# Designs tried in a protein design run: designed miniproteins, single chains, continued (4). Part 69

Each design is a single chain, and the fold is of that chain. pLDDT is the mean over its residues in the fold that is shown.

## One batch from the design tools (miniprotein)

Design m14379
Fold by ESMFold2-Fast:
Formats: C-alpha cells, structure tokens, sequence
Structure m14379 (fold): chain A 68 residues (1-68)
C-alpha cells in the first residue's frame, strides 16, 4: 500500500540521517546526503532513488571493511 511504502521510506530516511550524523568519512557523508536528497526529490525517478540508496549502502560497507 502507499501507506506502507511511505513508512518504509520514512524509516530508510531516518536510518540514512542517523548514519550521516555518525559518519566522519567525507565519501560516506556525500553518498548519504545524495541518497537523502534523492529520496526527498519528487522529480527523482524510482531507479534514481534506488541507485542512490544502494550507493550509500556500498559506501557504508566499504568504510566498515576498512575499519575491520
């Protein structure tokens, strides 16, 4: 439903904002900001939103790998 999708997007946005607040890596910060901006952009395509979120997830994973 639209309500379930809105809840999912809100939860994702909250998680991205929390990750941004916790991040000190400029590349991760840039990817997270891009993902949040894309989710909030009503003119962004579904593909663009998905790609931005995936890029942010990859940046976080890459940072975690460096710290391991």
Amino acid sequence: SAEERERELAGMREALEAALAASTDPAVQAALKAAIDTIDDPNASERERLEAVMAAAEAIAAQRAKLA
Scores: mean pLDDT 78

Design m14380
Fold by ESMFold2-Fast:
Structure m14380 (fold): chain A 70 residues (1-70)
Amino acid sequence: MSPLQRLIRTLLAAVDAGDWDQAREQALGLADYLEAQGKTEKAEALRAAVAARDAEKLRALLEEILAEEE
């Protein structure tokens, strides 16, 4: 499993547990990583979901990113 896949799975677990502080911190870290890879639109979408505190949207976006990396 790639480091990115591990990060996304850990982030999904934090979202599922309702640990928003951990989910926020890790989601912003993932967004910074994606932006560095040239995936600016995905990074902005993650930041927007975090700002809106939309756990459902964050989950859906993370599952989509995970599927693209597999």
Scores: mean pLDDT 81

Design m14381
Fold by ESMFold2-Fast:
Structure m14381 (fold): chain A 84 residues (1-84)
Amino acid sequence: EEVKKIIEEALNSEITPENLLKFYQKLLDLGVPWEEAAKIVGAIAAFKKAHPDEKNITLEWVKEHREELEKLVSKDAVDVLLKY
């Protein structure tokens, strides 16, 4: 539940190196494995770069766009993002 909140917060935050590092650290602090945390943060950065006009991105939005997003990053990264 807390991991999902951090992911949705990150999806709606300004994508800067500082913010990406902040979210990565928050995920680690919640016990997310470092490899999964890196995939989550990387996927969020890629999604925001591909959809700069989207303001209120949710995990439901990610699920609805799964096929497109898997092509931008990977199936594994999207599966990790939606696992929580």
Scores: mean pLDDT 79

Design m14382
Fold by ESMFold2-Fast:
Structure m14382 (fold): chain A 87 residues (1-87)
Amino acid sequence: SMEDELLAEIEELLEEIEELLERARKAIQDGDLVTAARYLAEILEKLGEIEGLISKLSPENAAKVREKVKELKERIEELEREYQEAA
C-alpha cells in the first residue's frame, strides 16, 4: 500500500539520521566543527522530510512516528548544544 511505502521511507530516513547523529558526535569530539555542522544540516533536512511524510499517514501511524520523532528531536537538541559548547 502507499501507507506501507511511506512508512518504509520514514524508517530509512530515521536510520540515516541515526548514522548522521553518530558521525556528527564523533566530528564534534575530534574538533572538526565544519564537518559536524554539515552533518547537523543534513539531519535537519531529513527531519523535515519525515515531517512532510507524516502529514500523509493515517492518524494511528502518524502518532507512532511522531513519538519516534519527538525522541529524535531531543537527541538532536542535545547534539546542537554539544556543538555550540565546542564552537
Scores: mean pLDDT 89

Design m14383
Fold by ESMFold2-Fast:
Structure m14383 (fold): chain A 62 residues (1-62)
Amino acid sequence: SAMEEIERLRREGERLKKEGMENLKKIGDGPISEITKAIGTALRGIGLITEAELLEARLKAG
C-alpha cells in the first residue's frame, strides 16, 4: 500500500541520514574523499525522507 511505501522510505531515509551524520563525526578533519562520501550518504537519506513527505502530502490531499 502507499502507506507501507511511505513508512519504508522514511525508515530507510532516517537510517541513511543517521549513518552519514555519525560517519562525519567519526571522520573529523579526515580526508576530503571520506567527508564527501559521508555527506553523500546523509543527503541520500534526506532525499528519501523528503520523498516520503511528498507522498504523504499527496495522500492527505486526495
Scores: mean pLDDT 85

Design m14384
Fold by ESMFold2-Fast:
Structure m14384 (fold): chain A 67 residues (1-67)
Amino acid sequence: SATNRLVALHEMRRVLDQVPEISEAQKEAILARLATLPSPITREDVLAVVRSVLTPEQAAKVEELLR
């Protein structure tokens, strides 16, 4: 649903904002890619997008926060 997608994107934005090394451009790229995925957005979808946009070090920090 649109509501479920909006909530997931809001939660992801909150997590990304906790990692100071992630730029606004990287955050926007992740959120834009997640917004194009079919609902429901799975944890595997999130991890794939995060790993494709972020450095391995940045991705590891985000993955830890998603636990």
Scores: mean pLDDT 81

Design m14385
Fold by ESMFold2-Fast:
Structure m14385 (fold): chain A 65 residues (1-65)
Amino acid sequence: MPSDEELLERLKENRDSILETLSKLTGIPLSELKKLSDEQLIEVIKAWLEGGPEAAKEKILELLA
């Protein structure tokens, strides 16, 4: 598993690309994903790496609630 610092650096460099990919994989609108902080997006990416797109979707919905 990449460290939180490594994920944060990759996110800062590729934020728009990562958000677009997450939107396509989870079906959550890009506008909703843009509401998430960088720290929250790291949690989403970690969930995706551990449990795939469904785990990422669950984490996004939890963070947006």
Scores: mean pLDDT 78

Design m14386
Fold by ESMFold2-Fast:
Structure m14386 (fold): chain A 71 residues (1-71)
Amino acid sequence: MLQQVHQQLQTYMDRVGFSPEAQQAGFEAAEQALRQGHSPGQALTTGLRAAFLVEQGMPREEAIETALRRL
């Protein structure tokens, strides 16, 4: 579950070339979405959104919160 979502995020983010900071935001957002009871697919989408926002220059905490609000 969490490990599988983490692995899928890792594979995608590495292929796209996201920074380590963006990757950490993605993992944290996905983990929080799963803890809130959202599906693995929603967790993946949320993680990718948080990572993308960090790559665009948004602070990690704000990116995670913003991604979670879009659920």
Scores: mean pLDDT 82

Design m14387
Fold by ESMFold2-Fast:
Structure m14387 (fold): chain A 107 residues (1-107)
Amino acid sequence: EEFEKRLEKAKKEGNLEEIARAHLDLGIQYLRDKKFDEAKKHFEEAIKIYEKLGDKQGLATAYFYLGIVYYYEGKFDEAKKYFQKAVELDPNGAAAVTAKNFLKLLE
């Protein structure tokens, strides 16, 4: 509800960066609630926008959280794929450190 209002506000303002962040935050909330299909949908929307913006850090973060969703679904090959994408896009970022730990676990 709170995060949905933030998304509506960002859409009214036409701010793509804020729309992407609102989708990322909604995805994280759905992930906490174990609503994996809703989480994936929001992370996929954030990915599309960050890709359009050329925001490698935002894109890496969104791929990282997609990897977390697949990991909790037990889809480890998909999880590895998205963790690898996160590391490739931003190898020195905070998301990359955690993604590398998951990749080591999934070997």
Scores: mean pLDDT 86

Design m14388
Fold by ESMFold2-Fast:
Structure m14388 (fold): chain A 73 residues (1-73)
Amino acid sequence: MLEEKMKKIVDEAIKALEEAGDTKSAQALKNALEQGKKIGIEGMKVAARGAGMALFKVGNKELGKKAYEVAEK
C-alpha cells in the first residue's frame, strides 16, 4: 500500500529529526502528514519529499534518499 509506505517513511523521519534535536522540523512534518492524509496520495508525496529534505539537512542521507524514493513511486 503506497500511502502506508509514505506514512511509515514520514514517521521514521519525524523520529530521526527528534533524535537529532530538530524538534521544529519534526513538528512541521507531523503537520504535513496530517494535511497529506486529507489531500490523498499527492499530499502524502509532498510530505515524503519534505521528510527527505529535512533528513538531508540533519545529515541522515540514507533515510533521506529512501524518503525521496518512496515519494517518486
Scores: mean pLDDT 78

Design m14389
Fold by ESMFold2-Fast:
Structure m14389 (fold): chain A 58 residues (1-58)
Amino acid sequence: FELSEEQGQQAVDALEAAGGKVVGYEVRGSAAVITLADGTVFEISSSADAARAVGAAS
């Protein structure tokens, strides 16, 4: 199962809404890697990972 681009984009939008500044977004096979301007990196390979990243940023 691959994370959809829609789910990846929703995670980016939610991180931006929480005050995070996204400077990098990379899809690596079944995972999305999101980098914030402060150097924080989130690896999202499932819906649970996406929810945890958003929760950690808010």
Scores: mean pLDDT 70

Design m14390
Fold by ESMFold2-Fast:
Structure m14390 (fold): chain A 90 residues (1-90)
Amino acid sequence: KEELQKIKKKIYDVGLKAYELASQAEDPEVRKALLEIANEAFKTAMDAKSIEEAKEGIRRVIEKVRELKARYPQYKDWLDEIIAELEKIL
C-alpha cells in the first residue's frame, strides 16, 4: 500500500512536469502531446490499483514521450528528463 502510493506520487509529479513544459512549448502539436502525456500520467497516478498496473502505465507514458522525441528532436532535452524520471520508478 505505502510503496504503491510512493510510485503514484512520483508518476503524478512527472505529469506536473509535462504540464509545465506544455505551457512553455511553442509548437501547438508539442503542447497538445505534452498535455496528453500529462493526462495519461495523472490517470495512471489516480487509477492504478497495483504496482504492476502503475508500471504498465509508466511504460505507456515512456513510449508516448519517445514517439514525441522522434518527431520533434529539438525538444530532446526536455523529453529525456521525463523519460529518465519515469525509468527511475521502474
Scores: mean pLDDT 85

Design m14391
Fold by ESMFold2-Fast:
Structure m14391 (fold): chain A 107 residues (1-107)
Amino acid sequence: MEEAKKKAIEYLKKAVEIAKKTLSPEVAKQVEELVKKAIEALENGDYSKAAEYILKVAMIGFRNNNLELVEEAVKAMDEVMKMDPNNLEAQINLGLARIMLGVLNLI
């Protein structure tokens, strides 16, 4: 759905703003580059690649103990799954991102 793609992009843009406010400039730039690649993958209908780049954003959030960044990545990936619900690779990446979010919520 067009709406799911728009929401995914909105969550990814919010992830960039969180990274810029909360992480070092070098790490924030890595998030911005991954988000750009995720958006390009979404525009090309490559949901597997989009999910891969979004997982990498979640991993950066997890490594930096940044709950908000991981939350926005999970929200973006939930919207990607609505566009391609049978994509096994995207399902695995969403599962991994949700595990990261769960671990941070226990701290």
Scores: mean pLDDT 87

Design m14392
Fold by ESMFold2-Fast:
Structure m14392 (fold): chain A 87 residues (1-87)
Amino acid sequence: SSEIIVYGASLEEIDLAIENAIEELKKGYSVKVIAIGEGEKGKVRFEAELVGKSPEEVEKTIRELAEKVEKASKGEVKIYLYASASK
């Protein structure tokens, strides 16, 4: 099965996204993180696959994506976690 969870770009929401990504990976799901905002040329999108990442690498990846999209966006930023069964 697939699950989509949506977060904002506050520190608290980013922390929740990190914790939930780690938990889904522990369950054996494949997790993709997508950060989306509105930039000068329309929607700005950055993504990363998290499968095989350590908790420290997951945290770093999500925080770096959030920073990139915030810097490229004029308005609200959203972070999406896509979790799917790997088997």
Scores: mean pLDDT 78

Design m14393
Fold by ESMFold2-Fast:
Structure m14393 (fold): chain A 101 residues (1-101)
Amino acid sequence: MKEELEKKLKELKAKLREAARNRDAETIFAIHKEILELYNRLKETQDILAEAEAKIAAGTMTEADLREYSKKILETDPDVTRAVADVLRLIGLYIQAQLAA
């Protein structure tokens, strides 16, 4: 399930090696930009997850908030399978918090 992101990074590394062999500076810069954009989206996703988890732990998470965080995670994470897994985990944490109240 982390496999899809690892696959994408492996594909980008293979393309980078090929571009380097061909001395294709334009393709190298394009791949660097894609890697940076991927990194920024991953960092943003982690920040969203940390905020959502903190809100659940504080008991301040509403159903509307959970829907909004779920939407943001699904739109921000470049790994769809990981995004779905993280959303399901947040829903599970939210349900557990509600049942403990």
Scores: mean pLDDT 79

Design m14394
Fold by ESMFold2-Fast:
Structure m14394 (fold): chain A 67 residues (1-67)
Amino acid sequence: MIRKRLSSPAFPDTLLLIDLETGEVRLPQLVGATGPVPSRFYDVVEAAGRTVWEPSDDVRPFDIVRL
């Protein structure tokens, strides 16, 4: 499923996350079932005029793809 929008600071239900180590594709809403994703997975930050998602309790490289 491919979508192009961030819905909330902690729940980007329209965003694709790619784990850069394994190439695994994740939808954050599936990590915390249907609802707010636990902050331990990522934080929302603003960078260079856009919103990006970073791992909260893990420095694992995630990439954010808007499609």
Scores: mean pLDDT 40

Design m14395
Fold by ESMFold2-Fast:
Structure m14395 (fold): chain A 69 residues (1-69)
Amino acid sequence: MKAIEQLKEIEKNKDDRAKLEALLAEQGVEFPGPEEARRMTRDEIQGLVDKKRDEFVKKLKKEIKKSKS
């Protein structure tokens, strides 16, 4: 999937954490496994998902900018 298509899919699912997490995982973004997640608070898990989403979006935007050159 092209970077611009991935970015659109992330924006479409921004309010659906479960779909967003699944989408990011399909792209190789690592999330803690079930045993590690059990040791984290709900806020820590939410913050991790938000941080990894933002980092991946920044990476996609950089790739899109390069492809327009």
Scores: mean pLDDT 72

Design m14396
Fold by ESMFold2-Fast:
Structure m14396 (fold): chain A 70 residues (1-70)
Amino acid sequence: SILEKLISEFEKNLKTDPLKAYAYAAVALAINKGISLEQAVDILAERLGLTEEQKEEILKMAKEVYEKLS
């Protein structure tokens, strides 16, 4: 499934590129919960204590990931 692929990419990237990993997690969360990418990134940022700069980078990458699924 798409969710399995997104979770696999999250795990693969978590140690080498955490922001990219969180971008995959944000897309998975948005799809699974039926919320916007912006809302998914906000939820992750609150839970992980991310900075505004990190939120912006994750959202940018999440949009790129989502476009590739279309």
Scores: mean pLDDT 86

Design m14397
Fold by ESMFold2-Fast:
Structure m14397 (fold): chain A 67 residues (1-67)
Amino acid sequence: SERERLEEELERLLRRMVELGREEESEEVRKEGSKLMTRILDLADKLGLSDEEIEERFARVAEEERR
């Protein structure tokens, strides 16, 4: 399903965003984060997700990434 693919891609991007947050702060990391955020917002719009739903998914992924 296309929706399932988009949700999986969104989760992957959120996970990458969490990983970037653990990198040393730099201009390169900041630029990469901006690109990821743009893609995340586009996917959220296509999936009809609210800001609150995106926040909840991000929190879940961040918790998962912590192990």
Scores: mean pLDDT 81

Design m14398
Fold by ESMFold2-Fast:
Structure m14398 (fold): chain A 71 residues (1-71)
Amino acid sequence: DVYERVVEAARAAIPDQEVADKLGPLIARVVLNPKDEEARKELREVIEKYNVDPTLFTAAALVAVGALVDA
């Protein structure tokens, strides 16, 4: 399952388990379907709510894209 692999990759890149659980699935949804406006909106809300470091977010997103390409 490509989705599951991308979620696991994104979560593994985020050290905080609570943030990883919230952000991982949303990063995977956006990576697999960039046109998912709902996922993009929720992703922005989670980043703002938890004050997620932009560098950490970028690293997690790149790891997720890497997992998708390796599929």
Scores: mean pLDDT 81

Design m14399
Fold by ESMFold2-Fast:
Structure m14399 (fold): chain A 109 residues (1-109)
Amino acid sequence: SEEELVKLFRDTFEETLKQEIREEFADEVLGLLKAAYDFSLALFERNPSEERLRELVLEAAELIATLVKLGKYDEAIELLEELARFFREHGYPLLAKTAEEIKEEIEKL
């Protein structure tokens, strides 16, 4: 259900925020997460499925949390705005709302 995906988004975001990233590997980790996100988005756009949507939500949440951990707030906000539009256009209003709520939380930092 969309509610299960909202929970996955929130839980993954919060769990990733608690994990430590070694400064020496920060750029490499971010690069890998961006690549994974881009790949999951491309797969979903080519042939949408519940499994691909779940993968997209997971990769998006990890990338956003990592951007926040590295102080890249503007990049995280921009990605969340793009995701909110994407989810709304594809008929996932609860995921869109979740992206907007996380954006508001980051803007208060």
Scores: mean pLDDT 89

Design m14400
Fold by ESMFold2-Fast:
Structure m14400 (fold): chain A 73 residues (1-73)
Amino acid sequence: GMALTPEEAEAAVYLLAASVDYVIAKQPNATKEDLEEAIKRLREYLDKARSLGQTDVAAEIEALLKEVEELLK
């Protein structure tokens, strides 16, 4: 069926939020403070996705987190 479980729906919201934070972090005008705040939020989304047992979504958020951490150096 096309219906998500509550856990899948919640994890999808975290992935969407993570994707938005990632896109903002990659903008050329992103400040160090913007990157640090994005990393903090991405870690929170990652932990929440993991707590929901959504391993595939968690892996995608972790990949975005690693890329933002690389931008901060």
Scores: mean pLDDT 85

Design m14401
Fold by ESMFold2-Fast:
Structure m14401 (fold): chain A 66 residues (1-66)
Amino acid sequence: PVVLSDEQLEALGRKFGLSVEQVRAAQALYNALAPVLSREQLAEALGAEFGLSREQAEALVRELAA
């Protein structure tokens, strides 16, 4: 599972316009769905949940997968 440091949570929050709590929720959602969804479906789910554009959601999935 993806586990981000506090510094990584803050950095992603600034990059995507999300609070630290929202990034933590995105991490939890990614970890729950990554075994069962495609990358495109993960981006759609995260985009819908956090109000991100497709490009932002795809970028967030890339950051969480790294």
Scores: mean pLDDT 84

Design m14402
Fold by ESMFold2-Fast:
Structure m14402 (fold): chain A 65 residues (1-65)
Amino acid sequence: SSSDEEKAVKSALAVKKAIEAQDDSVFVALGLTRSASNELIAQRVIKFSNLPQSLLGTVLQVLQS
């Protein structure tokens, strides 16, 4: 749905902003280390935001941009 896509983009942007700010607490919240790939980060954003797997590509594109 449009709402899920908006949530996916906003969640991915929040995570990206925290990574760029060197805020390690985002990795702890996702159960990851700072060496985690964008793919693995995207998978955890989907899981913890209760988003459909179909939005994985959307989250990944935001993290890579």
Scores: mean pLDDT 83

Design m14403
Fold by ESMFold2-Fast:
Structure m14403 (fold): chain A 70 residues (1-70)
Amino acid sequence: SLEEIIEKIAKETGISKEEAEGLLALETRVYLKLERASSDEALELFSKLSKEEQEKVEKEAIERAKYYKS
């Protein structure tokens, strides 16, 4: 589920759940090449992606979150 993915990002990176949600929305916009989507719209679109596409976006969000802590 979307909540499980957000919690996984937060747990693996040590950022807040809110920060993890924001990064997942950002990486979804990048993946889908969306120039004008809100975070809520991006997360709704993420939930409609295939499992393989969700895993790619999740990985990018985790990588970005690690740079925020450096």
Scores: mean pLDDT 82

Design m14404
Fold by ESMFold2-Fast:
Structure m14404 (fold): chain A 97 residues (1-97)
Amino acid sequence: MQEEKDFFEKIKKEVEKELKAFVRSLYDQRLTREEMEAALEAFREKLKQKIDEKVKTYNLSPELKEELYKYFDNLVEKARETLERVHRIEEARRARA
């Protein structure tokens, strides 16, 4: 139980780090809203595959696998909202410059 929780937390942290790095790269690429959404969906699929591999490696329960899927789906959605907000602020800033 505790070991599974430690692996669960480790996977969550790894996914969060990769998502943060990915989001940062999207800012640099000056993508349109639709391009950012497409990129996030591709990244979401990549993360699901990575989670499947880690779940198999750490022998996590199917319930924990489902929890991880829900967790990072929510993380990706929040990242999408953050990207939209930052994009709006950056565009408004440039329009006033």
Scores: mean pLDDT 75

Design m14405
Fold by ESMFold2-Fast:
Structure m14405 (fold): chain A 56 residues (1-56)
Amino acid sequence: SKEEKAEQIMNERYEEIDKFIDENKNSSEEEKEAIREKLIEQGPKIEKEVHEELEK
């Protein structure tokens, strides 16, 4: 249950990030690749935020 909620919240967070990228970054393929790399680096941060949110 808690793990399922975490997965759902994480999916929503990734979807929000994708939307943010689309709204703010409609540039070259190279720039989109750099953004994708940043998203991978933010994975652990998103997990931490989700855990904190579920703890409340």
Scores: mean pLDDT 65

Design m14406
Fold by ESMFold2-Fast:
Structure m14406 (fold): chain A 64 residues (1-64)
Amino acid sequence: GAHAERAAAQAEKAAAEGQAAGASSGDYMTFLEGGNERDGRRAADAARAAGSAAGQKMGELAAK
């Protein structure tokens, strides 16, 4: 319903804001990790994906 749609939109907005804030922090952390950039990037991408998936599931539960 409308409640679930609004919750999903807010979660998506929060995820986008977190991604933008994380990008500048991620660049610095990637620099510190140096030669292991691939592993650092993969971990960051996995964390973002998990957050988005959790938000989507909460929206589905609210729609019940």
Scores: mean pLDDT 60

Design m14407
Fold by ESMFold2-Fast:
Structure m14407 (fold): chain A 102 residues (1-102)
Amino acid sequence: DDKEKKEREENLAKINQIIGEVVDHYRTVRQQLDTLRSQVSPDDQTLVDQHMSQVDQKYQQVVDQMTGAMIQGSAKEAEQIAKDFKKWLDDSLAALQAQIQA
């Protein structure tokens, strides 16, 4: 019915907004890593390159998970995926920065 269709459309709009936030956060972290790479020694550039590969791989997994959330129409699942990804990005970047400074 029209009410059920509207709720589905509103959930899809929420999921699309959450996906946009995930994409923006990924781009921000990738830019931070690119900047960091230019500021560190050649030996530490290898650590940054390895981390960039892990970030890219994790982002691809998150994109696949978000596709699943869209198919199910679950804004709650999309929100949880986004929160977990943001925490992982922030924690792993902090760990990389600590390793480079050590």
Scores: mean pLDDT 86

Design m14408
Fold by ESMFold2-Fast:
Structure m14408 (fold): chain A 79 residues (1-79)
Amino acid sequence: MIVLSPEEEEKVEELTEKIMERMKEQGLLPESATESQVRATIREILKAKVAGEDALRDGLLSALTPEQQAVIEEVWEEE
């Protein structure tokens, strides 16, 4: 279980919403998944990035398309 500070959790939530907005604008949301499911997956990836859990981060990213991964990396690099 990844434990984050309140400040880190707030940052993860902000980045998750920013990523969700960009994915919607680019038409990258999977039609077979709800927005809540996609949001949960992105949140877990960002928590793994913050915690330095490289293996967990890579495993979660491998479930996404290259285009979806690019959006996550772009948002992460901007912050």
Scores: mean pLDDT 77

Design m14409
Fold by ESMFold2-Fast:
Structure m14409 (fold): chain A 58 residues (1-58)
Amino acid sequence: SEDVIKQSAKAGVEEIKRGKSMMQALEAAEEVSRKAGMSDAEIQLALSEATLEMLKLL
């Protein structure tokens, strides 16, 4: 859902703001999507969209 993608993006942005790498930001975003019950295919799509959303928030 859009809400999960936005939550994933915010988790990633918080990691970046803490000085963490993009890899750690994407790991945080993936964890949010997994906890929301998304499949591996849905997580892959959500991470692509969350990356774009992170760029808007940074």
Scores: mean pLDDT 78

Design m14410
Fold by ESMFold2-Fast:
Structure m14410 (fold): chain A 89 residues (1-89)
Amino acid sequence: FKKEVEEMEKKLKELKERADEAYAKKDEEVQKELKRLTALILLEIGKVLGIDESIRQRLEEIVKAHKPKPEEQEEARKIAEVVLKLYEE
């Protein structure tokens, strides 16, 4: 499991660096991708832990409006799985 946690930390660091760069450049496409990926991760976590129906609907609308690529959905699911395992420790 430790290797999965290390991989997640690396991905989160890369995601933060990309977010910082996108905001500095006002790169709307990259900002849109990050917003979509974040919403996907939160939705996957919410399926297990439970979240308010209103919050879930808002996240689903973000995902639906931006139509995530299959690779983004898979990445979000893997990140959510690692986070959930840390929570259940």
Scores: mean pLDDT 70

Design m14411
Fold by ESMFold2-Fast:
Structure m14411 (fold): chain A 56 residues (1-56)
Amino acid sequence: SERDKLKEELEEMRRRSKDPFVRALIDASLEEAETLPEEEATWLLKETIKRAKKLE
C-alpha cells in the first residue's frame, strides 16, 4: 500500500539521519501512524517526510 511505501521511505531516512531529534520525530510519527486509520496515517507519514527532508 501507499502507507507501506511511505513507512519504508521514513525508515530509510531514519537510518541515514545522524540527528537524534530527526530520528525521534520519525519514530514518533511511525508509532502514531500505527494507531490511525489508513488515510490519516498516510497523511501523517507524508507530512513527516516533508519535515524531515527540510531538516535534512
Scores: mean pLDDT 83

Design m14412
Fold by ESMFold2-Fast:
Structure m14412 (fold): chain A 95 residues (1-95)
Amino acid sequence: AELAPEDLAALEALFSPLEPLIKELAEAIRAGDEEKKKEVAEQIRLLLREALGLPEDASDEEILAAVREFLRGLRGLTEEDVELGVGTVRQALEA
């Protein structure tokens, strides 16, 4: 029922750097700051491409596919948890 310590560490390594960016994106969305939304979304793209070993020109769909495969590799996550994680990243990139 719980994530293995190694899988939890992998999840935290990917998502801990994203936490302040997701918060900043949510604040920009609430404020209607379109320039800040684009800036933060691009920072999220760059961070995910680097963290997942993707090319610098990887598309949003390639980023989302890589996030899905990463999450599926974690033994403690359900399919619902995987899709929630992918959906969160998709919303951030589409902002």
Scores: mean pLDDT 78

Design m14413
Fold by ESMFold2-Fast:
Structure m14413 (fold): chain A 87 residues (1-87)
Amino acid sequence: SMEENRKRLEELIEELSKVLPRSVVEAIRQMLLEALENYSDEEVERILEVLEEVLKERKENPSMSTDEFLELLFKKLNEVGREIRAE
């Protein structure tokens, strides 16, 4: 549901705030809020799963830079976005 996705988004933003600069976290938050408005609950859930996967990789590899994190995140999000647009 939208409510569950919003709560999951807020929990992810809190976790991201521990590992990324505030400006980057705010940019990701705005992207996710835009996704909640423009995509289905199922599509948003897929986007949130990608973010959780990338966050897990960052936690397992603390030497990963912010740039490397964003590069991986946008690569995986582009893959999801292509699948969403293939309808």
Scores: mean pLDDT 80

Design m14414
Fold by ESMFold2-Fast:
Order: structure tokens, then sequence, then C-alpha cells
Structure m14414 (fold): chain A 90 residues (1-90)
């Protein structure tokens, strides 16, 4: 995979983890509206970043980067589902 794609996907994973922690904090404070807002913003951010990296990998015909984008999307989708479940159970 290209260094740029790898680095940008790692940055996205770190940002999603930070957003997840902010969602947990909002829930602990009883601020479900804020938790939902952070979740929505995180979903939009992830979609935009993953689409950009996928497009770059496709233009370069870089199969390794495409596979990395797919794996990163699956990891982020799992974190988003965990956040949705956390909000719904609270």
Amino acid sequence: ASQEVREKLEELREEVEKKYAQIEEAIKNGDFKEAMKILQETQVLALERLSEMKAKAERANDQESLELVKKTQEEIDKKIKEAIDLINKS
C-alpha cells in the first residue's frame, strides 16, 4: 500500500477512536443529543475520507491500498455500530 494511503487511514482510525471516547463521555453526562451529533459527524467524516482514499488507490491501480481501505472501512463500521448500540442501551 502507498505510504500516503496508509498514513491517512491510520489518522482516520485514530480520529474515530477519539470521537468514540467523546460519544462515551456525552452519554455519561446524559447528553444523548450531543452523542448523536458526534456520531453523525463521525459517519460523514469516515465516508468522505474512505471515498477519497479508495479513489486514489483505484487511479493508481493499487490493489494493496484498496484492500487496506476495505479493512479500515470494516473496522470503522464496527466502531460506529458499537457507538449506536451504546446510545440505544443508555
Scores: mean pLDDT 85

